Designed miniproteins, single chains. Designs and how they scored, part 45

Each design is a single chain, and the fold is of that chain. pLDDT is the mean over its residues in the fold that is shown.

## One batch from the design tools (miniprotein)

Design m1543
Fold by ESMFold2-Fast:
Structure m1543 (fold): chain A 83 residues (1-83)
Amino acid sequence: MKEAEASREIAKLLAEAQRALHEGDVEKALEYFRKALEIGAETGEDLLQLAARGAIAAGKNFGEEVERKAREIAEEILKKYAA
């Protein structure tokens, strides 16, 4: 995937996650966060960091528990990519 295409897909997935959170579907939102982070990891560090920041920000808007879970997913994927 080209970087521009990956960036658009990450933005789309983060928007879907935000929509899921507004609908009360935390599990669905976390799935979208994971998919966005995986696309970032496959494309490069800048997009991985963009996806991580977006997921954490979306979680923070919903509440402390969702922010914590978003951070845990981001840390998991970041560590896996760094290895």
Scores: mean pLDDT 81

Design m1544
Fold by ESMFold2-Fast:
Structure m1544 (fold): chain A 61 residues (1-61)
Amino acid sequence: SAADELAARTARESGKAALDNGHVEEGYEWMEKAVKALEKQGLKKGLEAAREQLERLREAL
């Protein structure tokens, strides 16, 4: 749905903003939400990049 697509986009943008401000843990939480939202919606666009970012953040924690 459009709501799920918006949720995925918002989560990804919020994660980027958190990371830009040095909030790695918060950024991880947002990226995790983005991945889950993209998977639920069946959105393939950006999913691979989001998963890669989530994995990098997990290693940094």
Scores: mean pLDDT 74

Design m1545
Fold by ESMFold2-Fast:
Structure m1545 (fold): chain A 103 residues (1-103)
Amino acid sequence: TVAEIAPESLRAEYEAEVAAARAALAADPDDAAARARLGEALAKLGEIYRDQFDFRTAYRLYEEAVALYETLADDPAVAAALARARENLEDVRRLLELFGLEA
């Protein structure tokens, strides 16, 4: 099932989720749930920028998501998200190389 969401509205929603998760981490840096939420929001935002061919922004977003998930690597619920984020980061890196762009 696909919800009909305009890409602009979806991007704004994930940008709001990133801001909320960053605020939660500023209040409690040890909040593993907030780190996982931030990683997920960054990865979703990365997908949106990748689909818009902004590979540099997508790369930076996936790189941050990977770094956050790596702090949670002992949680099996996060392991699949980490693997997917790593795959997406590598795919975008290859696209940057193909088009002669830097991250």
Scores: mean pLDDT 82

Design m1546
Fold by ESMFold2-Fast:
Structure m1546 (fold): chain A 95 residues (1-95)
Amino acid sequence: SMEELQKRFDELVEKLRNVKRKIYALEEQIQRLRDLGLETPARQRALENLKKKIDELNKEFERIVKELEQMFGKSVTEKILAEIDKEIEEERKKR
């Protein structure tokens, strides 16, 4: 049904927003960790763990993008990605 397709679209878009927000939050954590200094093995391990989490989230993001493209087409997907980037940038400005 159209209701089921709309629900799936909304789910995929929400997942993309959530993954993108998590990536930005981890990038901020990396910057804070760099500001504290990387002189200890514990901080170096923390940095590597944060980088691995970002890599995993990027792979998840790519999978969701591919699913969205397969279901709704490239043009719709590109517009959604642009809207998400704009929304997150506006959220960052309000912090």
Scores: mean pLDDT 86

Design m1547
Fold by ESMFold2-Fast:
Structure m1547 (fold): chain A 60 residues (1-60)
Amino acid sequence: MEREKAMVENYREVIRLLSETHSDEEVRQMTEIAAALLREKGISEELVEQLRRETEAILA
């Protein structure tokens, strides 16, 4: 749980930086790539969905 949350927090920071230099569509695509990689690592779907929600919140 804690390691998974730290991984999501790290991705949140990366998405924030990417949003400064990339289009909303590019950031969303990068988020989906990150989500797929997290699933391969066995991260829960709830945390993957949190990553998607955080990306939309940053882009809003």
Scores: mean pLDDT 75

Design m1548
Fold by ESMFold2-Fast:
Formats: structure tokens, sequence, C-alpha cells
Structure m1548 (fold): chain A 84 residues (1-84)
């Protein structure tokens, strides 16, 4: 593989967290909004930390940069759904 196993694992986490939160926001409109907003905030912070870590350890391929861009967009969309 052209990428390390650790990088692939971190990328998978970055994909999974926003997807799960967006799904939760869409499927449970009556869920505890405060709890869900806190989960979104923590996920955003975690993904930001992963992004900074990866940028310090290796130059990021364009495909990986897009994964982070999509992750942040999904988190912003989830936050908007919950706040609406």
Amino acid sequence: SSRSPDLDELIEKVKKLPEELLKEALENPDADKKELLEKIKKAKEEIEKIYEFLKKTTPLPEEVEKVFEEAFKKLEEAEKIVKA
C-alpha cells in the first residue's frame, strides 16, 4: 500500500464520525438537541486534532484533504439540522 495502516485507520475514523452524527440528526429530530450538539462539537474538535497531526507528520494527498473537507461539511450540516 502507498499509505501507512495508521493513516488509513485515522481516515476511516474521520469518515465514520460525521456520517454517524449526520444520520442521528436526520433520523431523530426529537432527540436531545443539547446532547447531539455536544457530540458534534467533540467530533469536530477530534477531527481538527487528527488533521493537524497528519499535516505535521506527512504531506497530505489531495484525496485525503477532500475527506477532511467533506467531514467538516457533514458536521456543519448536522449542526444546522439540530439547530433548526
Scores: mean pLDDT 77

Design m1549
Fold by ESMFold2-Fast:
Structure m1549 (fold): chain A 86 residues (1-86)
Amino acid sequence: SLDELEQRVVEAVKAGDFDAALAHIRELLRQATPEQRDRVLDLVYGVVRRFIEAGQKEAAREIVALAREQFPGHPAVDVLEEELEK
């Protein structure tokens, strides 16, 4: 379920397992429905910020690129791109 995927992403990030977090967030973005878009992008924002703080900028860029593909033109994705440029 989406709730289980969100929990797995949060657990992996807390454990510093960025490979697992990336795999889970890829699946989360792939499964997200239009109704879940804002909820998923809010989680993605928090995860991207934590990846950047941990020096995982390459993985953060990959997550943002995936979010752009799934939700083209969404303002939250523009905010994610801005976080990468900081």
Scores: mean pLDDT 81

Design m1550
Fold by ESMFold2-Fast:
Structure m1550 (fold): chain A 61 residues (1-61)
Amino acid sequence: SMVEELKKEAEELLKTLPADEALNKFLARVAQAYKEGKLTEEEALELMQYAMRLAHKKKQE
């Protein structure tokens, strides 16, 4: 699904980029997919919350 593909993209971004840069890039990606009608509001919110949790964990070490 699109949600599962984007979750994998979030994980990859957070492995390769600093937490804040990865989060900003991913949130822009989710916003664009939502504008294109590829995600529901609920799916976009889930993905944003998922990425924020991963970024927070990365910053905690």
Scores: mean pLDDT 86

Design m1551
Fold by ESMFold2-Fast:
Structure m1551 (fold): chain A 69 residues (1-69)
Amino acid sequence: EADALKEKAQQLKEEIEKLLKEIDKLNFELTKSDAAQRRKIIDKIRKLSERVKRKREELKEIEKKIEQA
């Protein structure tokens, strides 16, 4: 059980890192974008940020379970 929780925590950390790298890439693209592209990129960043938030909350719950075990 503890090993399964640690594995899931590691997967979430890797997924969060991947999403953060994508956000960084989009932020760089934003600096070179026109007004129409800028709005579309900002929308993508918001959606990715929401996914990061959800995964971070899941990670916190798993880490809490590991601490209590």
Scores: mean pLDDT 82

Design m1552
Fold by ESMFold2-Fast:
Order: structure tokens, then sequence, then C-alpha cells
Structure m1552 (fold): chain A 75 residues (1-75)
């Protein structure tokens, strides 16, 4: 799948958008992933350091991107 195509560091387009804090791009990728039936696979994809897109967004302080990637009902 194009959305699961990783670069030399194992980063998918979602990883790159999350690291950059590009909320619009993150939303676009998630929408496309849902349509393709790979949303969970994309969200759980790890780079060569074992980090998901969620981890990269959180690490870089992109709170809105973290919310978009980790939308869970209140515990």
Amino acid sequence: MKLLEADAEGRTPLHLAAEAGDLEKVKEILKEAEKAGIGLELLTAKDKEGKTAYDLAKENGHEEVVEALGMEPAP
C-alpha cells in the first residue's frame, strides 16, 4: 500500500506528517487509510527506532496531532 510505503528510516507518510506537526496532512492520510482499510496497520506501524506516528507527535509536542492519532473514548 502507498500509505504503508516506508522511507530508508522505516517512516511512513503518517510518521513524517506527525513529526512535522502537519495536522491537515495527518487527517488526510488517516481518511485515506480508513477508506483503504489499513487505518490500524498505519497507526501501529513502527519506524526503525520502534516509534509510531503517535510517539513522534507526542515527542515533538504536537498536541493536536496526538489527539488526531490517539482519539480514544474517555477511560
Scores: mean pLDDT 75

Design m1553
Fold by ESMFold2-Fast:
Structure m1553 (fold): chain A 119 residues (1-119)
Amino acid sequence: MSYVDRLVQRIRDLARQLVDSLRRGIDQGAPPEELVASIRRIASQIAGVVRELALALEEINPEAAKRLLEEMDKFTVRISGLLRELRADPSRAREIHARIARELDDFVARVAAIARQGS
């Protein structure tokens, strides 16, 4: 497995951890502030790995690196919106969890596609 493939796998693992952590917190009746804090922590770790991936690709394909950072910015905005919705109406936690899971699946697929094109 290449270094790029290993970084993509780390992003996949962190995305799965975020979805599983949120589902577990909801199932246990965790307060919204704890759910938001947990998501923000894992999302920050995802952002760090995406930055490492962009740096690794920049020497090979600068356009792919730029696309990764743009996708990360878009993802950050979308997730922040969903977290605001979760804080505003915690009764929608299961709906918002499903939306976050879909956003993460789409994000990971786009990241993996960019990494394949860039390497």
Scores: mean pLDDT 88

Design m1554
Fold by ESMFold2-Fast:
Structure m1554 (fold): chain A 99 residues (1-99)
Amino acid sequence: SVVENIREEAKTYADSYSFDELRELALATIGALLDEFGDEELAAQLREILAGLTTKEEVVMLIGVLRYALEKSKSSEELRELLIELLEELGLPVDALKA
């Protein structure tokens, strides 16, 4: 399962980086999604989700979701659908993506 792999990586790697380093990596990954798909609204919504995260494990899970969605999505619509599905299954906030 993609979700199980993302959870295992988060447990393994969260403590290997500072919160600020993980936040910077997440922002860079959101930037890569913006560059690929041109969806400025989605990028802003993802930055809002990131700002609400309180633990390193949550930030690593978000990075994993973003990387998987970037690799597998062929359109901004497909990207949004994958992000909502994976974030909901991981128990991460998704309300910003449904607005």
Scores: mean pLDDT 86

Design m1555
Fold by ESMFold2-Fast:
Structure m1555 (fold): chain A 65 residues (1-65)
Amino acid sequence: GGPAPPPRLVAGLRAGAATRAAGGSDREAMRAWLEAYYGEAVPEDTTEEELLERAREEEARLRAA
């Protein structure tokens, strides 16, 4: 079939958006995004930059084929 976004990416984006909509912070939204994407807990004290770096690394990994 044609190219489609990975289900994990969609789940992550949805979890982040839902957290934002529920009044969560940017950091909480990013944490929810990564937890949904990886399927494992992310530490609460993780910095926003670390969360963004993890997301960026995973996107790069998905593109590396």
Scores: mean pLDDT 66

Design m1556
Fold by ESMFold2-Fast:
Structure m1556 (fold): chain A 100 residues (1-100)
Amino acid sequence: SELTEMNVEAFKEYNKELLEEYENSPSVSKEQLEKYKKVLERAIEVLKKMSQEEIKEFAEEYNLLEQKILDAARNGDSEALKKEIEEYEKKVKEIEAKLK
């Protein structure tokens, strides 16, 4: 499920399903999967610090970043996957810095 105001738990459940897809994908290396897992762990910890209003504010950006990673993985584009994981890490750090 896409991230929504009260849906952090559904976002975690959706990402568990995506992780299983990525683990079984011949296009996703073990190294890329481990990098993604670390970024996802940080993204979830940042979401846990957010108010309901902040989750609503950043939900579209989180969903877009996750979709870009999914598209790169499904297309077998290893260079795009690397870039999108790095962009997700960067954006999560920027979002965390905006939290009070």
Scores: mean pLDDT 79

Design m1557
Fold by ESMFold2-Fast:
Structure m1557 (fold): chain A 64 residues (1-64)
Amino acid sequence: MKLLKVTYPESAGDEVDRILTRYVILHDAKVTKEGDKLYVEVPEDKAEELKKELEALGAEVEEI
């Protein structure tokens, strides 16, 4: 698993939620909200794919 720290514009919130929900259901990802940030635990082989999808919406994604 890789841990990703995600920050996103409020306007992208619904799309970010849809993407993360898909990864939770299909790829055993885990999402934790702490303040204005999301922490996403995702399989290593899916981390880059998720990062690219979130960045396409204007989100900033950091690997921890």
Scores: mean pLDDT 82

Design m1558
Fold by ESMFold2-Fast:
Structure m1558 (fold): chain A 60 residues (1-60)
Amino acid sequence: MKIKALKDYVGETDDEAILRKGQVIPVKSYEELDEEYIKFTLESTGKTLLIPKEYVEVID
């Protein structure tokens, strides 16, 4: 499973992702935390990060 960045995003905290528009990231899992944020776990590092839902699209 992969996540694609729809917009550039620079997180303000250590738990937030930094993404560039069009970037595709392999993820082990993802889940919706609330109306604003999605939580995902990176396949390469196992690190869990948060990003606003409007900034990403899930790709199989």
Scores: mean pLDDT 72

Design m1559
Fold by ESMFold2-Fast:
Structure m1559 (fold): chain A 86 residues (1-86)
Amino acid sequence: SAELKKALERVTKAVVQWVRDNNITDLTTEDVNNIILEALKQEMPEELFQEVLEQLSTGDLSEELKKLLLEIRKAMLEAAEELRKE
């Protein structure tokens, strides 16, 4: 939905900014997943966050949610990579 996309865009900006503000140059898969989950909790309306949590807990992720989570992860890793090149 459009609401989900907008919420995930806010999450993407928040996690990228967090990486930059904390000068994070090295991220494990576990760190990325934990940071994304915390940002989703903070940046999303509670009802939308609960829908995402239910999909994550059941493993039945929509194709849209899978793509958006991959985009968030990619942006976060790219921000860390840019910091490493400085």
Scores: mean pLDDT 77

Design m1560
Fold by ESMFold2-Fast:
Structure m1560 (fold): chain A 87 residues (1-87)
Amino acid sequence: LEEIEKLLEEAERALEEGRLAEAAMLLVQSIGMMRKNTTDPEILKKLDEASYYLEKARKSKDREEARRLLEQALRYVKEALKLFKEQ
C-alpha cells in the first residue's frame, strides 16, 4: 500500500515537472501492483479507465494532450487507491 502511494506521489511530481514519460511509467507500475492485489470489480473498473487514458497519452504526439490524459489517468488511479484502502 505505502509503495503504491509513493509511486503516485512520484508520478504527480513528474507530471508537475513535465516529465511525462516517467509519470506514465510510474502510473503503469501503480496500476500493475493494484491489479495483482485485488479482485474487486469496482477497483478494476477504475484501473481499466486509468489504463485507457495511459494508452491514449502514450500514443499522443501533442505534449499538452498527453499531460491532460495522464492527469485523467492519475485521477482514476487515486480513486482506485481510495477504494482499495476502504477494503
Scores: mean pLDDT 85

Design m1561
Fold by ESMFold2-Fast:
Structure m1561 (fold): chain A 103 residues (1-103)
Amino acid sequence: SMSSLLKSLEDSEKNINEIQRLMDEYLENEALGTEYSTLDKINALLLKLSDSQRQQLIQQLDSRLQTLRANEDLRNYYRERALERIRKDQDLRRQLEEKLKLS
């Protein structure tokens, strides 16, 4: 039905958007040398997509990774993004610990 097709397209779009977010995180972690688990999350979501969509996203990730490895300025950019994310997470953890100590 048209309703089932729309639902399937919406679910695919949501999964593709999450994969793209995780691909950015993967490249950030790769640039910093801290990648251990993001690829597993990407692979799990790729299994929910069509073969065509999966192959396109795999090729996109491989292309982006090769570009990252060849470009020092891009590696520095993604490394800074990774460090900023880590600093923000540490600040949030510190804020949570302070709140828990006061309760």
Scores: mean pLDDT 83

Design m1562
Fold by ESMFold2-Fast:
Structure m1562 (fold): chain A 74 residues (1-74)
Amino acid sequence: AAPALPDETAPVEIKDPEDGSVRTVTREEYLKLVIKATKILMDAGYTPEEIARLIQEKGVDELIRKAYEIEKEK
C-alpha cells in the first residue's frame, strides 16, 4: 500500500505550467493533470519507465511542465 496521507481530501499545490505560479487544485484536478501530462509524453515517444523516473527524480510538477513544453512545440 502507498504511504498513508493525513488528509486524502486536502487540496494539492501544483506549479501552473502556463505561468509557473503555484496554484492549489483539488485532488481530482491534480490526477487529471497527471494523466494528461503522461499521455502527452507517451505520444511524444517517452517510455513509461522514463516517465516514472522523471516523477521519482523531479516530481509531478516537472512532468506537467515538460508536457506543456511538448504541446507548445507543436
Scores: mean pLDDT 73

Design m1563
Fold by ESMFold2-Fast:
Structure m1563 (fold): chain A 85 residues (1-85)
Amino acid sequence: AAAVVDKIVAIAEETIRYAEEQFTFSPADQKEIDALLAKIKASKTVTDARNEAYALLAHLGRRFPELSQLLSDAAVEIEKAVAAS
């Protein structure tokens, strides 16, 4: 379980990094994104980590609609990590 949660965290962190390369985050954006990432990191189960990761992807998609392909790719990587567990 812990290894899969760590993979989901890594996917989330990489997705945030790519989003930061495309867009300048305001301090408010950074605070909200950091809070969502912290919830993924605090997850004790794969199900919780997956749900919190999708909450982060949904937030990014609402804030930056141009990220739709990046977020779709991230969702595929999350499902691969879960399936490999």
Scores: mean pLDDT 85

Design m1564
Fold by ESMFold2-Fast:
Structure m1564 (fold): chain A 80 residues (1-80)
Amino acid sequence: APSYAELVARFGALVDEFGTLYEAGRLTPDQARRLIAELRDLIAQFRALAAQQPERREELDGHIGVAEGVIGLLEEYLRS
Protein backbone atom coordinates (compact mmCIF):
# COMPACT_ATOMS: atom_id res chain seq x y z
CA ALA A 1 0.00 0.00 0.00
CA PRO A 2 1.20 3.60 -0.56
CA SER A 3 2.70 5.43 2.43
CA TYR A 4 1.02 8.45 4.05
CA ALA A 5 3.65 10.71 2.43
CA GLU A 6 2.95 9.21 -1.03
CA LEU A 7 -0.83 9.66 -0.62
CA VAL A 8 -0.43 13.29 0.55
CA ALA A 9 1.91 14.02 -2.40
CA ARG A 10 -0.63 12.48 -4.83
CA PHE A 11 -3.43 14.51 -3.19
CA GLY A 12 -1.45 17.75 -3.60
CA ALA A 13 -0.64 16.96 -7.25
CA LEU A 14 -4.30 16.21 -8.13
CA VAL A 15 -5.62 19.35 -6.38
CA ASP A 16 -2.93 21.48 -8.08
CA GLU A 17 -3.71 19.97 -11.51
CA PHE A 18 -7.43 20.67 -11.00
CA GLY A 19 -6.78 24.28 -9.92
CA THR A 20 -4.44 24.98 -12.84
CA LEU A 21 -6.80 23.52 -15.48
CA TYR A 22 -9.98 24.97 -13.96
CA GLU A 23 -8.61 28.54 -13.51
CA ALA A 24 -7.16 28.54 -17.06
CA GLY A 25 -10.47 27.31 -18.55
CA ARG A 26 -8.55 24.36 -20.05
CA LEU A 27 -10.38 21.56 -18.21
CA THR A 28 -11.80 18.98 -20.66
CA PRO A 29 -14.58 16.45 -19.88
CA ASP A 30 -12.05 13.59 -20.20
CA GLN A 31 -9.67 15.30 -17.74
CA ALA A 32 -12.59 15.96 -15.35
CA ARG A 33 -13.64 12.27 -15.44
CA ARG A 34 -10.02 11.13 -14.89
CA LEU A 35 -9.57 13.52 -11.94
CA ILE A 36 -12.86 12.32 -10.37
CA ALA A 37 -11.73 8.67 -10.71
CA GLU A 38 -8.26 9.39 -9.24
CA LEU A 39 -9.70 11.48 -6.37
CA ARG A 40 -12.26 8.75 -5.54
CA ASP A 41 -9.45 6.16 -5.47
CA LEU A 42 -7.41 8.49 -3.23
CA ILE A 43 -10.38 8.99 -0.83
CA ALA A 44 -10.72 5.18 -0.53
CA GLN A 45 -6.99 4.93 0.27
CA PHE A 46 -7.21 7.78 2.85
CA ARG A 47 -10.18 6.01 4.52
CA ALA A 48 -8.25 2.72 4.66
CA LEU A 49 -5.23 4.54 6.13
CA ALA A 50 -7.42 6.31 8.75
CA ALA A 51 -8.63 2.88 9.92
CA GLN A 52 -4.98 1.71 10.27
CA GLN A 53 -3.59 4.99 11.72
CA PRO A 54 -6.36 6.56 13.90
CA GLU A 55 -3.87 9.23 15.10
CA ARG A 56 -4.01 10.65 11.52
CA ARG A 57 -7.83 10.50 11.24
CA GLU A 58 -8.40 14.26 11.67
CA GLU A 59 -5.76 15.15 9.02
CA LEU A 60 -7.04 12.44 6.64
CA ASP A 61 -10.69 13.52 7.11
CA GLY A 62 -9.56 17.05 6.16
CA HIS A 63 -7.93 15.76 2.96
CA ILE A 64 -11.04 13.66 2.17
CA GLY A 65 -13.27 16.75 2.63
CA VAL A 66 -11.18 18.80 0.18
CA ALA A 67 -11.11 15.91 -2.34
CA GLU A 68 -14.92 15.53 -2.11
CA GLY A 69 -15.29 19.30 -2.68
CA VAL A 70 -13.12 19.11 -5.82
CA ILE A 71 -15.15 16.11 -7.08
CA GLY A 72 -18.33 18.19 -6.55
CA LEU A 73 -16.92 21.03 -8.68
CA LEU A 74 -15.83 18.56 -11.40
CA GLU A 75 -19.30 16.94 -11.44
CA GLU A 76 -20.91 20.43 -11.76
CA TYR A 77 -18.52 21.17 -14.66
CA LEU A 78 -19.57 17.92 -16.41
CA ARG A 79 -23.28 18.85 -15.99
CA SER A 80 -22.80 22.24 -17.70
Scores: mean pLDDT 87

Design m1565
Fold by ESMFold2-Fast:
Structure m1565 (fold): chain A 62 residues (1-62)
Amino acid sequence: DIEEKFDEIRKRLAAGDEELVKMMNDIGQALAKETGRPPSVGELLRAMIERERQLAKEKALA
């Protein structure tokens, strides 16, 4: 299911999801600052999935 989530994110990026592109850039910058190197695609995608999971959890608790 992680691979399915990766494919979903890639398709949304290809479709021009501006919110997702912004989130990807923000996470990428944060990871690069923390590690001193550019994040790998896998690191970036995992961080994006975790961010969306947290947002979904917050909405479910309302």
Scores: mean pLDDT 74

Design m1566
Fold by ESMFold2-Fast:
Structure m1566 (fold): chain A 72 residues (1-72)
Amino acid sequence: SMEDEKKAEEIIKELEKKLKENKDNLAQQVSLVEEAGKKLNSLNLPEELIEKAERKMLGIFLKIQEERDKEA
């Protein structure tokens, strides 16, 4: 439903904010990604939309890791 699609977008946006707030805590970042993934999979969405949301989520996580790795 459209409501579940909006919830997926909100989950991704909240994950992005929380990852940025926890840049110095890799264990917390992994936990946040896992929690967001569980929330996405609990939504009543077609598999294609869940996969698309998961790819967006992982893309955000990867970009944050790349920025951190450049400082190491």
Scores: mean pLDDT 80

Design m1567
Fold by ESMFold2-Fast:
Structure m1567 (fold): chain A 86 residues (1-86)
Amino acid sequence: VELKPGDVVITFELSRPLTDEEFERVVEALKAHPLVGPRLKAVYLSEDRRTLVVVTEKGEGLAADIANILAELGIKITGFSVEEVP
């Protein structure tokens, strides 16, 4: 993925590791979301499967929208951070 200035990297810490099936459901839900989907650049899961990284184009409130999608899928987050690409 080519990162551009103003792209947003959102990192979610999860209460438990995601299965491959759960990760696939997350990716599909993000793609289907009307605000998140059009801005979605990449989704990564850490090696320990407890950290989810979502890369989007510029958009306001996207971290909250993504957190809501995770909650609707029954995925509990324990923390998150948001970083804008300079």
Scores: mean pLDDT 83

Design m1568
Fold by ESMFold2-Fast:
Structure m1568 (fold): chain A 105 residues (1-105)
Amino acid sequence: SQLKQQREQGAKDIEDLAKKSLERLKKAIDRLNKIAEENPDLKDEALKEAKNAQEGAEAAKKKLDEYVKKGVDSQSSLSLAASSASALSIIAVGAEAQGKILEKK
């Protein structure tokens, strides 16, 4: 049906957002780890921010995977998946911002 096709498109858009957010998160965490390696005075702060971003991303991804497993025919499952993908995006933005702040110290 047309409604099922719309839900399948919504699920694909959510998966695309999550994929892009995870790629950004990986780069941001790699940057924070590099700051820790190159700047002994910033090591503890940079590693803490990298760990916070990784743990947050793992929690959000776990919820996303659980909602995707429930299938695309549920509006509730799609809404929860969208929220989890948005959380990944917010965590990515935060990790990127922390890297920039630490690089200015």
Scores: mean pLDDT 84

Design m1569
Fold by ESMFold2-Fast:
Structure m1569 (fold): chain A 95 residues (1-95)
Amino acid sequence: MEEGRELGRRAKEEVLRLEDEEEAGELGERMVREAPPEHQPLVLEGIGEAMAEKGFFKAATRAALAAGEKTGWPASVVAGEQIRTVGLGVDRELK
């Protein structure tokens, strides 16, 4: 019954309040998985924008994977190639 746009806006606000990337990643994954399928793209857009603004590219990658590769990230966040490269590359370096 809630509008997907409103869910996305609230998701963005919640992520913007976090200072820790791991917490942002966990919250993002949870919000995406709990969102109704018809609203998942808008929730992804909101959290992705917040994560991009904070430079939380690992968290952005985790949330995108939780939504499934076929859902995709909004262009406003990071290009899909950049999300994959940054997330996977940085994870390998940090081990």
Scores: mean pLDDT 64

Design m1570
Fold by ESMFold2-Fast:
Structure m1570 (fold): chain A 91 residues (1-91)
Amino acid sequence: MTAKEELKKILNENIDKLTTQQLIELLGLLGIKPKDAQKILENRGITDPGILQLAALAASSKDASLEKAADYLEELGLINKERKEELLAKI
């Protein structure tokens, strides 16, 4: 129901369409906690400690922004402009 919850839902529905790098970027932008980010990657079959650490660092970044997450999802073609504007209105 919150913008963050809706963005997480969109991510989870499209997780198989994302590269590892795109997924890590989105997890960081969404402000997903390091432990949760690692679990999401492990569920996708990613167990490399370096990648899991990179995801944890991204999740701890000051660059976390729901607005940037929505922009990135539109850039990736996972949402349209109208959906992005709806999500931004809830932030």
Scores: mean pLDDT 77

Design m1571
Fold by ESMFold2-Fast:
Structure m1571 (fold): chain A 94 residues (1-94)
Amino acid sequence: SADDLLAELEQLLAELKEAKTEEEIREIVRRILGLLDQLAADPSASPGDLARALFLVSEAMEIIKEKLKDEELKEELIKELQRAASVLYDRLLA
């Protein structure tokens, strides 16, 4: 359900805040992207669910900007999150 996916996203965001290595951050972002794909495909996701997910993606991008020192990896992960956000935003506006 969309509620379950959002709860998992919030848990991954908490894990992202505690992450210590680039490998941990990359793996958490990969899991976030998978949940965002599932949410975008979930016909039961409300506009409120999509808006909440977009907020959580914005929070994830800010954490990545603060934690990562590797500029290329930072830009790569932010770009991937922006692509996922654009899919959710297109659905929100439909």
Scores: mean pLDDT 88

Design m1572
Fold by ESMFold2-Fast:
Structure m1572 (fold): chain A 85 residues (1-85)
Amino acid sequence: MAQEILAESEEVLARIDEIRAEIQTMSPDEIRTGKASLQYQSDKLIKMAQSELSSDPATAQAAVDALQRARDAVLAAMDEALAAQ
């Protein structure tokens, strides 16, 4: 799980400019719904990655760190798009 979360989070970070461009095409209601969904899903994934800290601390910590960076970057893009409208 943690290795998968790490890989997916790094992919989001690598595609952040593409994701930001997509968010800018969304309606305010779509962005607000997406923001709530992202917060809920990311909280669950952080807890899943943290559950592996005792068995694989390096991968689990890297996954938590990458997921938090990816979440914060996407949330910032969503907040910027909402502020522009």
Scores: mean pLDDT 83

Design m1573
Fold by ESMFold2-Fast:
Structure m1573 (fold): chain A 113 residues (1-113)
Amino acid sequence: DIGEVILSLTEEDIKTIEKIIIESLKEAGFSDEQIEKAKYAAENGTKEKIILSEEELEKILEIFYEKLKEKFGEKVAEALVEGLKYEIDRAGKSLEGFFNFINKIKITLEELK
């Protein structure tokens, strides 16, 4: 359950996950400008979307999983990757889905304060 994983995260862990997302996108070949546009789109909406191919998505998710596994362990990494896949699908397989995911984690923790 992704909810149980989110409940176990600190504010520092969330910042680490956001950094891992950005690093994974950079390693997959996305520019700082593309990443910033996707982050802005997640917060403000946009008509311009960077749509991911299946191959690009699989590559990013593999990088993301390995980085999360190293930092948080396998079970947490698996749950976070599943949650990320869900938000990417809801965003029509666009880059904004990565930042929709981190924003959802932030909102979920705010509801618990």
Scores: mean pLDDT 80

Design m1574
Fold by ESMFold2-Fast:
Structure m1574 (fold): chain A 64 residues (1-64)
Amino acid sequence: TAAQQYLEDLKQALLDGIDAAREAGLKVSELELIRGGLMGMFSLPGSLAEERAKVILEEIRKQR
């Protein structure tokens, strides 16, 4: 779906955001940051945003 394609493209931007948060010394987990972004940008319910954030984070870890 278009939403799935958007999430794939957004993965790189989220990775950059995680790196920026790490440099800023934010004590927020990468999972929480991705989850919050998905809730804000796509108006996803918290449970769905958390599940998708876990998948995105796992994909990022595999590709690093």
Scores: mean pLDDT 66

Design m1575
Fold by ESMFold2-Fast:
Structure m1575 (fold): chain A 83 residues (1-83)
Amino acid sequence: SKEELEEQAERFIRDLEEAVKEAEKYYKEGNYEKVKTILEGVENSKPGIEKLVEELRKAGLEEVAKELEKKYEETLKKIKSLL
């Protein structure tokens, strides 16, 4: 359903925001290997996010799809900036 797709998108967005927070925490601790591991986890989530974005668009949820894509790009840029 549309509600289930929106809930999945919100969960991904929360997980991406948490990944940034964790990466910043480990960066402050000088643990760059853990920052790299978090980055790899975010990069590995790309196929799942792309599939959900496609499903959101097919359901007419274009605004939510764009928000999810933007959050993913912002997350990658932020974590990469720590390395």
Scores: mean pLDDT 90

Design m1576
Fold by ESMFold2-Fast:
Structure m1576 (fold): chain A 71 residues (1-71)
Amino acid sequence: MDTEIEVALLLMFQNVVETLNSRPFSQEEIDLAIRRLRELIRYAEEGKVPQSVKDRAEAQIARLEAQKAAL
């Protein structure tokens, strides 16, 4: 169980939520957010990470991909 990775995921979610609520965003911004989340997931999978942490990161990627498809 890696508390530091969980904290990093929470900070990334916070930044994404604030961006989505405060201003319009482009496909490029969505792509960058997805890429960063994927890198974080890969790094976390190399360590020991609870399924709930991984599920939260994957859910965030799915939300960003849905928004990209709507553009």
Scores: mean pLDDT 66

